# Designs tried in a protein design run: designed miniproteins, single chains, continued (5). Part 93

Each design is a single chain, and the fold is of that chain. pLDDT is the mean over its residues in the fold that is shown.

## One batch from the design tools (miniprotein)

Design m19223
Fold by ESMFold2-Fast:
Order: C-alpha cells, then structure tokens, then sequence
Structure m19223 (fold): chain A 94 residues (1-94)
C-alpha cells in the first residue's frame, strides 16, 4: 500500500541521514583527498535514497507528490555533497 511504502521510505530516509552524517563526520577529520572520497560516498547514499523515493512515486500514484518531494530534497542534498567533494578534490590536486 502507499502508506506502507511511505513508512518504508521515511524509515530509509532516516537511515540514509544517519549514514551520511557518519560519512561527513569522517570527512571533517580527514585530509582533503580522503574528505573528497567521503563526501562522494555520502552523495551516493543520497542519490540512492532519491532513486528509491522516485520509484515509490511511480508505483504509488496516490502518494506521488510526497514521494517526489522526498526525492527532490535528497537529490538536492546529494548535489551539494558532490559539489563539496569536487572542491576538496581540486584542493588536494593543488
């Protein structure tokens, strides 16, 4: 059902945020090159979460707007972390 799918997406979103927070904390304690890799991994976690939410939107039209909203938020966060990874990689290459 759409309600069960929403509960699953929200649970997965909470777990995604915890995993990202852990990777970002590791990045903050690392060299620029290692930090770039942690931010890239963190972006990947958000991209995976966004894909999951978009798939839920396709499968459950009654929850579509909610799932797309979650997907868009996760995608925006992924892009921010990916941009930070690129900045740190450039710094490491300097």
Amino acid sequence: SSQEALERVLENNAQTNREVDKLVALAEASTPLEAANYYRRAAGVYYAGALGARRAADLYPEGRDTFLSIADELLAKAKELEARSRELQKLADS
Scores: mean pLDDT 89

Design m19224
Fold by ESMFold2-Fast:
Structure m19224 (fold): chain A 55 residues (1-55)
Amino acid sequence: MSIEELEKEAIERVLKLGLRVDRTVIRNSIRVSLDQGWSDEQAIQRAIEAARGLS
């Protein structure tokens, strides 16, 4: 998936969980996770956990 598609998917999952959306935190978490060699799904899960920490 593209970074834009991963960001959209992460935002949709965060909203479904009733968590606060911070787009900057989500996008940065995805970029950092991908740069560190995490998979697309792992990058999404890490972004969700970052959103949980802000809620």
Scores: mean pLDDT 81

Design m19225
Fold by ESMFold2-Fast:
Structure m19225 (fold): chain A 68 residues (1-68)
Amino acid sequence: SLEEELERRRQAFLDRHLTPEAIEVAKKILLKNGDEEAVKNMTPRELLEKALEIVREQGKKAAEELKK
C-alpha cells in the first residue's frame, strides 16, 4: 500500500543517516534516561529512534515550562 511504501522510504532515509557518532549520542541519551537494557538489546536504528523520541518529549516539557 501507499502507507507501507512511505514507511519503507522513511526507514531507508533514516538508515542512510545512521552514523557512529549519532549512535553514540543516542546511547548516551538512553543511558541518562535509565534505559540501559534498551542500549544492550536495540539495533542502532532503534537506538536512534528511541533517543529522538526522548529528546522530543524533553523539548515539549521545556516548552511548557517556558509557557508559564
Scores: mean pLDDT 73

Design m19226
Fold by ESMFold2-Fast:
Structure m19226 (fold): chain A 64 residues (1-64)
Amino acid sequence: ILELRLEKAKETELPEPPDTETITRSAVDGKIVAYDGLLLENGVYDEKTKKFYSKEHYEKLLKE
């Protein structure tokens, strides 16, 4: 775990059984940013918006 304040499980709120393959998508462009409950290297969880973003887009948004 890279960030302690990730809490992606709380935000995801799996609607189906956890046995089902779980994919989390970016709130910006819908790209896969987390797979099977694990945040990918290009994925970022933003605690302020409670959403997942791709690292590339998230950094750009912060700079604007």
Scores: mean pLDDT 59

Design m19227
Fold by ESMFold2-Fast:
Structure m19227 (fold): chain A 97 residues (1-97)
Amino acid sequence: MEEKRKKLIEELKTAIERLKQAAENGDVDGVKEAADRIVEITEELARLGDFPAVVKAMRELEKLAQESKNPEIAKILREAVRRISDILHEASREYRR
């Protein structure tokens, strides 16, 4: 479990850096691909119980959405934040049983 979690955290860092680069370049398609990948990784991390990593990723996307001058990129990022928030709520319900 720790080995898989460490790999997911490194993949998350890579995906966030790719997201920032795509956003800086105004690459809407690149932002969408990176955001989708981040959501996939955060879902796996939530299943492993690493909520701090998921929350950190969500905050990074929220900040980037607020700083974005491109409304399409900001919309994609806000949508990804909502998806991650839903993942957190679903995972937290399972652990409270």
Scores: mean pLDDT 83

Design m19228
Fold by ESMFold2-Fast:
Structure m19228 (fold): chain A 69 residues (1-69)
Amino acid sequence: MNLVILRAALAELERALAEGRVTREIVENTAKAMIESGADEEEIKKILEIEDPEEAARRLLEYIKKLLA
């Protein structure tokens, strides 16, 4: 798993959430980076089924934190 890419994705997602600027594009780009880093594609796809981009972003954030623990 590429921890450098995951940490970068985490930092950008946390910043977007803090600034209230989460978009579906940010969520999808973060999900793609996580999958390319070796995260479980099926778990990521389940999170992407969440319609609200901010809620999807929060779920991705928690999943990245779990992967980095």
Scores: mean pLDDT 81

Design m19229
Fold by ESMFold2-Fast:
Structure m19229 (fold): chain A 73 residues (1-73)
Amino acid sequence: SLEEVVKSLIEAIRNDDIEKFQEELQKLISFGEEAKPILDFIDVNKDGSFSIEDYEALKKALEEDPNVLLSLL
C-alpha cells in the first residue's frame, strides 16, 4: 500500500540507507496521483531525480515532525 511504502521510506531515512531510500522513492513515484502530495512535499521532479538537498530537507522535516509524511496521506 502507499502507506506501507511511505513508512518504509521513513525507515530508510532514519537508518541513512540511501539504496533503500531510492528503492522506496521509485515505488512511491509508481503510485502516481495518489503519491502526489508526498512527492510535491519532497520536491521530486517527474523524471524521478532526487537531489542531496531534497534528501537533507526531508530528513530535517522528519526530525521536526515524525508524522509529516503520513499526515499527507
Scores: mean pLDDT 76

Design m19230
Fold by ESMFold2-Fast:
Structure m19230 (fold): chain A 76 residues (1-76)
Amino acid sequence: SVEELVEQFAKRKEIMERALDRLFRKNPELAKQFSGKSPYDVMAELSRRGRTDEEYQKLLVEFVREYIKLTKEAEG
């Protein structure tokens, strides 16, 4: 149902936001650059910058790793 789909989307958004909070705690300078941005906007920008900057590529990988960890924790 549409209601179940909306609930699933909300849960994913919450996990993404928690992953972003973890990334920002480890990377305070990144938190300054992306203040007020959604997790989706941050991921898109890290992907864009990561094409020419290895540091941003590593940050994107770290974000994805935190998201995967939180997803597994929510399933267990």
Scores: mean pLDDT 80

Design m19231
Fold by ESMFold2-Fast:
Structure m19231 (fold): chain A 60 residues (1-60)
Amino acid sequence: LTPEQERAAARAFITRRALNLLKEGKSVEEVRKYVREQARLWGLTDEEADAAIEEAVKAA
């Protein structure tokens, strides 16, 4: 996998996890904190994490 493909896969996973947490009744703020921590572990930026959360919120 290229670094770009790895980042895309990580973002997709984070978006899916954020959506599941929102469906479980977690607040957007709680989800943002969790998602940003996970994103940092995978070398993603906070901007990438925030974009994933926005996508999840629109889908929820």
Scores: mean pLDDT 79

Design m19232
Fold by ESMFold2-Fast:
Structure m19232 (fold): chain A 75 residues (1-75)
Amino acid sequence: MDEVIEKSKLAVQNADGKLIEELLKRAEEAEKKGDYDLAIDLYSGVSGVYFNLSNWDKVNELSERIGEIQKKKDE
């Protein structure tokens, strides 16, 4: 419950996104391994952080990527 909120807050407070970058790297590796569920979860987490930062361009970018991964999963 509170862990997801605390993780998002920690990423925002460690300003300039070092944790966001790490999560994106993990999501990319999960996608390359074909672990689409993990990739979607990680990209969704990062999207939530950008939503809290009101960075709508990044939120939209991540939503498009998640949609692409969902298509690959459904194949």
Scores: mean pLDDT 73

Design m19233
Fold by ESMFold2-Fast:
Structure m19233 (fold): chain A 92 residues (1-92)
Amino acid sequence: MDFEAAEEGAALIGAVGAAGLATGKLEGDTLTVTSNGSPEAIATLRRGGELLEAAGLAKVEIDGDTVTLTSTGSAAGRAALRGAAGGAEAGA
């Protein structure tokens, strides 16, 4: 598991939310992030999600403007999603 990739992934998702480019909702082990339709926001959310999935912390599903991240059930995965959600909810 790459801890640096996990931190970068969570930070990218949080930064998009904090910039007002997406809104996020964390429910248990699932973070749902909806972009404002900006190609840059979608690309950043995709990269952040791919980094978290590569670290083995989450499963990523992308459907149009919505990115769904589901924790693998690890404490580290839940912590990463919580960090990402903090920025995304602040942008809502």
Scores: mean pLDDT 74

Design m19234
Fold by ESMFold2-Fast:
Structure m19234 (fold): chain A 85 residues (1-85)
Amino acid sequence: SEEDRKAAEDYAKWQIKMLEEFAKKVREKLKDNPEAVAEIDQLLKETREKIESILKNEKDPQKAVDEINKLRTETIKKLIEIYKK
């Protein structure tokens, strides 16, 4: 439905905001490590592009949300691994 599609788009925006806020905290802790900062910035760029691609190409709103959830989980795991450096 149109409402389900709008909910998926709003959910995607919320997930991007949440990932940006977490990445900002990781980036601040690693501010003296330029390689880690570059890795965080690249990971966020790629994750945003992948979320936009999911929204454009996945016509089923529920499948779009499921794919965004998988991507979010993978991105958080990668951010935590960078944080440990």
Scores: mean pLDDT 88

Design m19235
Fold by ESMFold2-Fast:
Structure m19235 (fold): chain A 82 residues (1-82)
Amino acid sequence: SVEEYEEALAKAEADLAGTEAYVQATLPAEKYAQVKPAFDAFRAFLAELKALEVTDENAAELTEKLLQEAKKVQDALAKVLA
């Protein structure tokens, strides 16, 4: 639903901001530089997503895309933290 999509989007925005702030404060600059492209790509994706009209017809598809892109950030961060 549109409501589920809006909740997922708001959570993704909050999680990105919090995770990026935590990583900047916690990791050495060279490790942050390795994950920064993933944060930048996800931020650009969120901006594109917010420009789209959301309806009950496309909300589920947009939510799935959002979760897929969020996983790319999680995977990039996991590699740096290992």
Scores: mean pLDDT 85

Design m19236
Fold by ESMFold2-Fast:
Structure m19236 (fold): chain A 97 residues (1-97)
Amino acid sequence: SEIEELAKRAEGLLVGSAALASATGEEVQKLVEEAARHFREAYELYKSDKSKAKEAVELLEKAAELLRQAGEKGTPALQRVAEQAVEALRELAKALE
């Protein structure tokens, strides 16, 4: 499934962002952790009830905004991975629409 492949890509990039954020500081780590939480809530919401796709998209957009903030405050390595994660979350959100 395209949606499943996009979700796996986003999850992998979120895990990578979390690993890099742990070396950066508590503020950046919390931003990535909240982004990962919103992503998981969005994907589980969509899997349980496809009529809630709009609510899932809103959660994915919140996750993308938090990752953008983490990237801006983080190392260049975190910024690159966070930017890729934001793109993956945006592609997933578009696929759910």
Scores: mean pLDDT 88

Design m19237
Fold by ESMFold2-Fast:
Structure m19237 (fold): chain A 60 residues (1-60)
Amino acid sequence: SQLHKQAGALTGGRADRVEDLSIRLAQGADVSDPEIQEELDWLLELGLVTPRQVEAVRAR
């Protein structure tokens, strides 16, 4: 479908990464993990998360 094509080409994988990271953090993943912090910074630069959301996560 056209929506599948658009999601796969543009945002599908990025949206899935936001969801996966959100789930991992909700399940108690260590926010001080450099890999998690790097992914948060990357998502922030892409505008997929807000500075407020990142700040709230880092306060855990």
Scores: mean pLDDT 64

Design m19238
Fold by ESMFold2-Fast:
Structure m19238 (fold): chain A 84 residues (1-84)
Amino acid sequence: MEELEELRKRAEELIKTSKDLQKQANAYRKQVDVAEEAADLNREISPEQAEKARKVAETYRKQADDLEKQSNILEEEAKKLREL
């Protein structure tokens, strides 16, 4: 049998982990922005450099998406625990 206060502590831990993952995702999003800006600047000057920058942006975007997905799952679990 789990006490209500123990469920609240679990919800808090899930929220903290979710926020940490969100911060990591935001860091990758900033790297995506930098890479996309580099791709745009090189679009007409060096198509090869622009393509490489786009691939880097795509890699960081996938990392950010994965972290955001995991963060959302933890937030949903925490919400269910908090509604008790």
Scores: mean pLDDT 83

Design m19239
Fold by ESMFold2-Fast:
Order: structure tokens, then sequence, then C-alpha cells
Structure m19239 (fold): chain A 87 residues (1-87)
């Protein structure tokens, strides 16, 4: 329906913004890793990269459901919060 399409478009816009934030944190952690390397930074970067790839796949999938997009949004937000503690 038109209502479902609007909800999907809004979620896709939110996921694009989260993808942008993930990319910023990957760069920030890569810089920090150069100065002060740690396993925690490596793990956080791996989680960010995985979340970014999942978002890219979902945004390129016309059949992605509203429920799938919502779950991915919450997962991305959690990974970003974990990365924020290390920056």
Amino acid sequence: SQQEQQEKDELRQELKELERKISVYIVALAVKRTVDPSPEIDEAMDRLEKARKEIEKALNDPNATIDQLKKLKEKAKKVIKEAEKLV
C-alpha cells in the first residue's frame, strides 16, 4: 500500500543516515587504532563493517520488509553506541 511504501521510505532514509554515521565511526576508530591499537577497537570496527554491509544490502533489496528494516535500525544504533565508547 501507499502507507507501507511511505513507512519503508522513512526507514530507508533513517538507515542511510545510520550508514553515514557508521562510516564516520569506522574512520575515527581506524585513526585511533594507529595511535593506540586494541582488540576492542578491532572488534568494534568488525561490527561496524558488518552492520554497514547489512544496511547496504537491505537498501538495495526492494523486497526488504518494514520489520526487517526496523530490526536493522535497532541493531545499527546498538553497534554505533558501542563504538562511541571507544572514540
Scores: mean pLDDT 89

Design m19240
Fold by ESMFold2-Fast:
Structure m19240 (fold): chain A 67 residues (1-67)
Amino acid sequence: MSREENIEAAAATLEALFGVSREAARAAAEAKFDNPDISEEELRDLLISLGVSEEAARRAAEFLVRS
């Protein structure tokens, strides 16, 4: 799959599972795709900076790191 398809698929999953906005979910998925070693804390902080709640950001970051 293309980079774009992978990012959109991950973003759709985060939106469906955690109620994260598509824009924030896409940014987090893009960060993970570009840096596979990115920490859960870095992803959580990115999501919070984009307006995601602390709880949703924590869950979404954990999911992305485990994927």
Scores: mean pLDDT 81

Design m19241
Fold by ESMFold2-Fast:
Structure m19241 (fold): chain A 63 residues (1-63)
Amino acid sequence: MDKELDIEVALSLGRMLSGIFLSNGVDVDDARKFGDKLSSKIKDPEQAQLLKEEVDRAIKELE
């Protein structure tokens, strides 16, 4: 249950932050690294990896 909420919140934050980075002309590499840092906030490594992939995919879809 908590993981559902954490994933939803994390995905929303990841997408919002990715958009902010792109609007500031941040390189996709820097945005990906930020996604890695964001995913490290999740206690479970599997969930952290999924969040990292979601941020990367969101950036990739825009570029």
Scores: mean pLDDT 65

Design m19242
Fold by ESMFold2-Fast:
Structure m19242 (fold): chain A 111 residues (1-111)
Amino acid sequence: SLSEKVREILGKDKSDEERIEETFKLYDPDGSGYIDKESFKDFLKKLSDALGLNLTEEQIEEIFEILADEEGKVSEEAFKAFMKYLLTGNTEGFSPELAEKAKKVAEILSK
């Protein structure tokens, strides 16, 4: 499954929470609490390549626009919601808005 491939890529001997937190820190090295557009698009390209998803530049831009805030950045909360849903199918602990965004992104990745 897609979830199993993501777990393998992010580290097979880790919890989903550890995978998400470690990945966020790689793309937010200054500890701002946000991933900028360039870094997030790079993350999506690497994820696409690793999973064999063949995401187009248009799909990558669409995913970014779904998850980005009004300042054009992906917050830690939005990233966690997306990754938790991708890995577990569960949006518990997130707002209905973030849960909906995470589901929309997962649908794009599953096409």
Scores: mean pLDDT 80

Design m19243
Fold by ESMFold2-Fast:
Structure m19243 (fold): chain A 71 residues (1-71)
Amino acid sequence: TAEEAKKELEELKKDFERQLAEAERFLRDAYAAGRYTPAEYEALRAQFDRAVEGARELLKKKEEEVAKVLK
């Protein structure tokens, strides 16, 4: 049903945000533990931020497509 699809999408978004927070925490903890130089951390963070931005853009397009089908 449309209601089930909407709930599934919302759960997927929550799981994505949770995994994102865990990945961010892991990167920060690794940097604090001295696993990366400042330059390496900045490069990894920039790459991570670009990937996250791309994923969020895809999710936004998916939400717009679902909204259009319901209207």
Scores: mean pLDDT 77

Design m19244
Fold by ESMFold2-Fast:
Structure m19244 (fold): chain A 73 residues (1-73)
Amino acid sequence: MEADVERMRAHMRALAEQQGLEEELARWEAELDQLLAQGLERLLALQQRAAEAGSASEEERAQAEELEAKLLA
């Protein structure tokens, strides 16, 4: 959950502060966020290509419809 991730990051920052590595940890967290963003972009591109190829499963199409409904709500 998002709250658990935030709590973990806060705990890691507290540990890094004690060791004097606070800024290094912040930089690594930023790098991880970039990698996650790139991963999400790649996943969306794969889903689009699968739909265009007409090979998308009914399950994948249902997931796309659910995401669209959530964005409209």
Scores: mean pLDDT 64

Design m19245
Fold by ESMFold2-Fast:
Structure m19245 (fold): chain A 81 residues (1-81)
Amino acid sequence: ALESSGSEAETAALEAELLAYAEQHLDPGALAVLRVALELSRTRGPTVREIAEALGISQATASRRMREVLAALAAWAREQA
């Protein structure tokens, strides 16, 4: 089994499915927050502040959109479970 290469391939596949779901269910602004959060997750320790700075939005807006993203992720995860 190709399980030893599975962690990155599995993460990439899940991210791709998640992004496809998000593209259909999230507004462009919330989708942008998700994309930035996923990119910052590679650095480990993505913060609302960094997301806000990357997108040129307020921390309050980034926090609100992050909640929308998390709600969509929870719905997507339930479809996968």
Scores: mean pLDDT 73

Design m19246
Fold by ESMFold2-Fast:
Structure m19246 (fold): chain A 97 residues (1-97)
Amino acid sequence: SGILETVEKILEIRETEGLEAAVEYLLENGDRIVLLLVLARMELPDEVLDELVPGEEAKKLKSMSLKEIYEELLKELRKRGADEELIEYVEKQLERL
């Protein structure tokens, strides 16, 4: 499933068109897994996180380290029976930390 492609597109939009355009694309095309992958690869302002997710989840995400974000991602992917390729990607990122 084009999850990694969606993440790369968000990162490209952030560099070429700015944060507001990237956030709009994320809201229209991303899910919670895409959000977590984006958070692992770029800093989002607290105000943006508060708009993207419910307050309790925003507070949790703001307190998480990069390692904890990837661990939460891996747990969620395994729960959902996600693509093996995406699971392997996240496992490799965790090993590099």
Scores: mean pLDDT 80

Design m19247
Fold by ESMFold2-Fast:
Structure m19247 (fold): chain A 69 residues (1-69)
Amino acid sequence: MILTPEQVERAARRLVERGLITPEQAGAIVDAVEERGSLTEDELRELALSLGLTEEQADALVREARTLL
């Protein structure tokens, strides 16, 4: 599935609200996604890992983004 920057931003914000990532981590993700545009779930997971998120955090981000269709 292709995810938009807006979907990823909403997903990252919800993970901050749930205490799963920091606001700083969410900001880094949003900035990176805005630079590259729309991406796949696999590309989002790889991006999150490259930004220093744990596997658990990256998986949570992808799941949250998927629910925001």
Scores: mean pLDDT 83

Design m19248
Fold by ESMFold2-Fast:
Structure m19248 (fold): chain A 65 residues (1-65)
Amino acid sequence: TPITFEFKELTPEQALEAIKSALKKGAKVTLTVDGKKFVITSIEEAEQILEKYKNKKINLTVTFD
């Protein structure tokens, strides 16, 4: 059964560290910022999104199968 964790109101730096850790463990990561949702499949993709939204708070949904 999949286990889902929600992280809310993260800084971009906190979000990047959480994404790196989650992807290393094979988790599915969804990033929500400025009312938009992104499915994150790589660290490079996360870095590009977080640079674009560097002054925004980030929400993450992390799902482990």
Scores: mean pLDDT 86

Design m19249
Fold by ESMFold2-Fast:
Structure m19249 (fold): chain A 95 residues (1-95)
Amino acid sequence: MEAERRRAEELVDELLALQRDTAARIVAGELSEEEVAEAEARIRALALELARLGGVDEATLAAARAGDEAAQRRVYEAALRVMEEVLERRGVRRV
């Protein structure tokens, strides 16, 4: 449990930092369409790993990677729950 919690915290920090940097650079006009696509791919990869820690099975993760919309929604819902749990444990206000 402790190692899983630490991994979730690391992934949440990486995801939030990447989202903030990407958003700031988009607003500044510093990112090409290709760079935006690369950032979105990295964000998606982090969400999949968070969802795995949140108990999503490998079949659902594989379906989400293949473009199944229902599986993708389940993955993002699970990743969001893990992220909210990490932030709540830190006493951080939900945004």
Scores: mean pLDDT 79

Design m19250
Fold by ESMFold2-Fast:
Structure m19250 (fold): chain A 80 residues (1-80)
Amino acid sequence: DTLRRELEETLRRIEARLDPEGVDMSPVDRTIALAVAALRTLGVDVSSFRTPLEVLDWAVSQGVPLTPAIEELRRREELE
């Protein structure tokens, strides 16, 4: 599935781009925001989702293989 591969690959690239010293936000918050932007860049219509966490929750519920980092960040934001 192209969408799954592109999503996983793009999220990994975004994770790698994050600089722990060059950010005003925590890496967690930035990664979540960038994940939503990545989905939009891949052509996924996220206009029906108004929050990054909602988008990630939908992707997980659909069985879309998000990068482990993104799943971990989502868990931290939601409960941890």
Scores: mean pLDDT 54

Design m19251
Fold by ESMFold2-Fast:
Structure m19251 (fold): chain A 84 residues (1-84)
Amino acid sequence: EEERRERAEKGLEEEREELLKKAKSEEEKKLVEKLIELERRLAELEEEAEKNNTEELKEEIKKVLDEIAKVRKELAELLKKHRA
């Protein structure tokens, strides 16, 4: 449990740092923070699903994954604009 949380937190912190280095605008930084928050929520739901593998938890995880995909798409679009 603790080991999984530590690994997840390290991964999220590193991803956050890398994305923030690429973020040029306030809008991009806000999307990075939102993405990291959603990914942390996903990790928490995955821990819950390990104990209670229910259909409701699977649906909640899918919903969070959909939100993550949307935020990643928006962030990628903004980053491409600055890269060009």
Scores: mean pLDDT 76

Design m19252
Fold by ESMFold2-Fast:
Parts: sequence; structure tokens; C-alpha cells
Structure m19252 (fold): chain A 66 residues (1-66)
Amino acid sequence: MVTLHFDLPINPEASEETQELMRQVGIERARQLAEQIRRELERQTGKDVEVELVLSEVPTNELIPV
């Protein structure tokens, strides 16, 4: 098992709808990156690899950090 830690940028001054959109986009991107890392680890080790995704919300002054 491998734990992957990603920062999730949320603008605390944005509307609730925008904050939720930022969370959804950030989670999706983190999930895609975690899957890529998992595949690479499986390729390197020759074994099935389980990954745990940990997301930490961090304040940003950008409305949409894309």
C-alpha cells in the first residue's frame, strides 16, 4: 500500500458553488494522477499496488486554479 498526498486548492472567498466545483475538479485530477502513479509502480514492481489518496484543502486566491 502506498499513500499519495495531494493539495486541493479551494478559494475560501468564492461562492459555495464555486468551492464545490473546485473540490470536484481537484479530486478528479488527483484521482487521475494517483492512477498513473499506481500503474507505474505496478510496472516497476511487477506486483499489484494499492494506493490510498489523501487530499488536503489549501487556500488559494484563484477562483479556478486551472
Scores: mean pLDDT 76

Design m19253
Fold by ESMFold2-Fast:
Structure m19253 (fold): chain A 59 residues (1-59)
Amino acid sequence: MSDEEETLRLMAEHIKEGLRKQGKTISDEEALQLARRLSHHSIVTKEINEINNLFNSSL
């Protein structure tokens, strides 16, 4: 989706900002890699939740 790149970029910035507040620094590439891993996990969780909602409505 067109929003995928935007979501990953925002997540990467949030990760970088959070780590900076803890006195740690990472590269933009490392932040994006973490964002992709977190995004994949979040997408799976969201899909499971949507399936559960559909299942409950169809039952």
Scores: mean pLDDT 67

Design m19254
Fold by ESMFold2-Fast:
Structure m19254 (fold): chain A 86 residues (1-86)
Amino acid sequence: SLADILKQGSVVKIYNEKGEYLFDLHVHQATVSKDNPNEAVVVGTLLNVKPGAKVGDIELRDGMLVRAEVKLEDGKIILKSLEVIK
């Protein structure tokens, strides 16, 4: 389940809706949805971000602290939304 994957201290690969790899996320906290066990909100630090990678107008960089809404689809953790905290 997503709860078994998103453990505190884990580093997980995050993909876009096309199945393209975006970055790794170092999980600090994860809250799995009560309504859908394949959906979660993750607070984590970005790792291995490609140079110039963006979500919307936000340029992503290693070390950024984010809140990410994710969904498990076809064995991949898909990014649904991203908010930069720091």
Scores: mean pLDDT 86

Design m19255
Fold by ESMFold2-Fast:
Structure m19255 (fold): chain A 99 residues (1-99)
Amino acid sequence: PSEVELDREVLAALALIASAIARMTAPQAGDYAEKVAEKLEQAARAIDAGDFDTALSYLEEAKKIAEEALPDYPEIAQSFKNIAETLIKKAKELKEKAE
């Protein structure tokens, strides 16, 4: 029980760090970076609240925004996509443990 709670706090913190990193790329990736950052921050808040279904929805939206940015900003967009996919995987694993 306490391990799941700690993992939840860590995952929320990682999503917030990812959001901050995305905002730092805004000079290169413009609106895509800001939109990814917003969705990652919303996902972090949902994870912190224990609402994994809402968190997964926001993470999938972040992934979609990253995919839309691939033609214009391939390296940055691929990084956003990789981050979103990693967070999705971890959120799913944590949801399965949080009976």
Scores: mean pLDDT 83

Design m19256
Fold by ESMFold2-Fast:
Structure m19256 (fold): chain A 74 residues (1-74)
Amino acid sequence: SEAEKLKREFERFAVGKLLELSRLSPEAAQEAIELIKEAAKKLDEATSVEEIRKIIEETQRKLDELLERAKAEA
C-alpha cells in the first residue's frame, strides 16, 4: 500500500539522518531518536495517506533543522 511504502521510505531516511547526526553530535543524535519515536507514534495513529505524508514531511523538516543546528555548534 501507499502508506506502507511511505513508512518504509521514512524509516530509511531516519536511519541515514541518525548516522549523519551521530558523526556530529551524540546529543543531537539522541534528540533525533526522540523525534523519530514521536513520529512513529503519530504514524501509528494516522488514518489517511495525507496525514502520513504530513507527519513525515514535518519530521523531516525537524531533523534537517536539528542537523543544521548541530553543524553550527560543531
Scores: mean pLDDT 84

Design m19257
Fold by ESMFold2-Fast:
Structure m19257 (fold): chain A 94 residues (1-94)
Amino acid sequence: MKVYSEEELESFKLLASRFLASVVGEEAGRRFAEILDRAMATMSPEKRSEFMAEAGKLLGKVEEAVENGAPREEIERIAEEALREIERLVDELS
């Protein structure tokens, strides 16, 4: 796995937060930023790499729903499920 720099992690946080804010709402973007800040503060570099890979997969499901033209309600549901799983992952890897 690639070791992510702090700059790469900050860029991922910014881009993913903006994506979620644009497709779901400002609160979803803020929630993701807070989750990632906690992950960066509590995880070892190795666990951060695992976290980034899994978080990317979960966010990829939201992106796929948007690309497939899913209804807003379905996109919001998938995003909420993804955010809950990402929060659990932080607890598991911390």
Scores: mean pLDDT 80

Design m19258
Fold by ESMFold2-Fast:
Order: structure tokens, then C-alpha cells, then sequence
Structure m19258 (fold): chain A 101 residues (1-101)
């Protein structure tokens, strides 16, 4: 019954990547790195067919969220901070679900 976790991990990674990309777009540098990694996490999550691919999407979303959070903290942008934290959260969920598959 592992296929459910691959799908779930892909959905979580896609959500985390989208939130990280949005946060990176609102943050000052280094937030741009968060946008790039967030876009990667969204793409990998949407196209995940295996737990390994969902894991990679989750890693990219998590990394994007971390960069966006750092940019948000430097720019004192509450939206970038909030969305960066959400990108980290959903990126972790994508990683965990991908590993469980």
C-alpha cells in the first residue's frame, strides 16, 4: 500500500513548493533562491510517481522555504516569514511521505 504515500508526498511537496515560491517572491535576497527551489519543489511534487520523487520534491520545497524564511526575516516581511514556514512544514511532510513509500 505504498503508492498512497508517493501520491500524498507529491501533493505535500507541490503545496510546499508553491508556498516557498510565493514567499521567495515577496522576500528580499536571499529570498530569490527560495523562489527557485520552491518552483522546483512544486514541479517535482506535481510530477511525482514514486516515493523517491516525492522525497526530492519535499527536499526542494523545504530548502525553498528555509531560504524564503531567511529573506523574510532580513526584510522583516511577515508574509514571507509565514509562507516560508509553511513551505518548510509541507516540504517536511513531502519528505516523510516519500520515505514511507
Amino acid sequence: MGGRYAYQGGREAKKGGLLAAQAGGEAVPPGIAGAISGIGGEFLGENARTGEQAYEGGVSAYSGGVSALKGGLLGKNEKAIAKGKQGIYYGKKGKEAGLAD
Scores: mean pLDDT 77

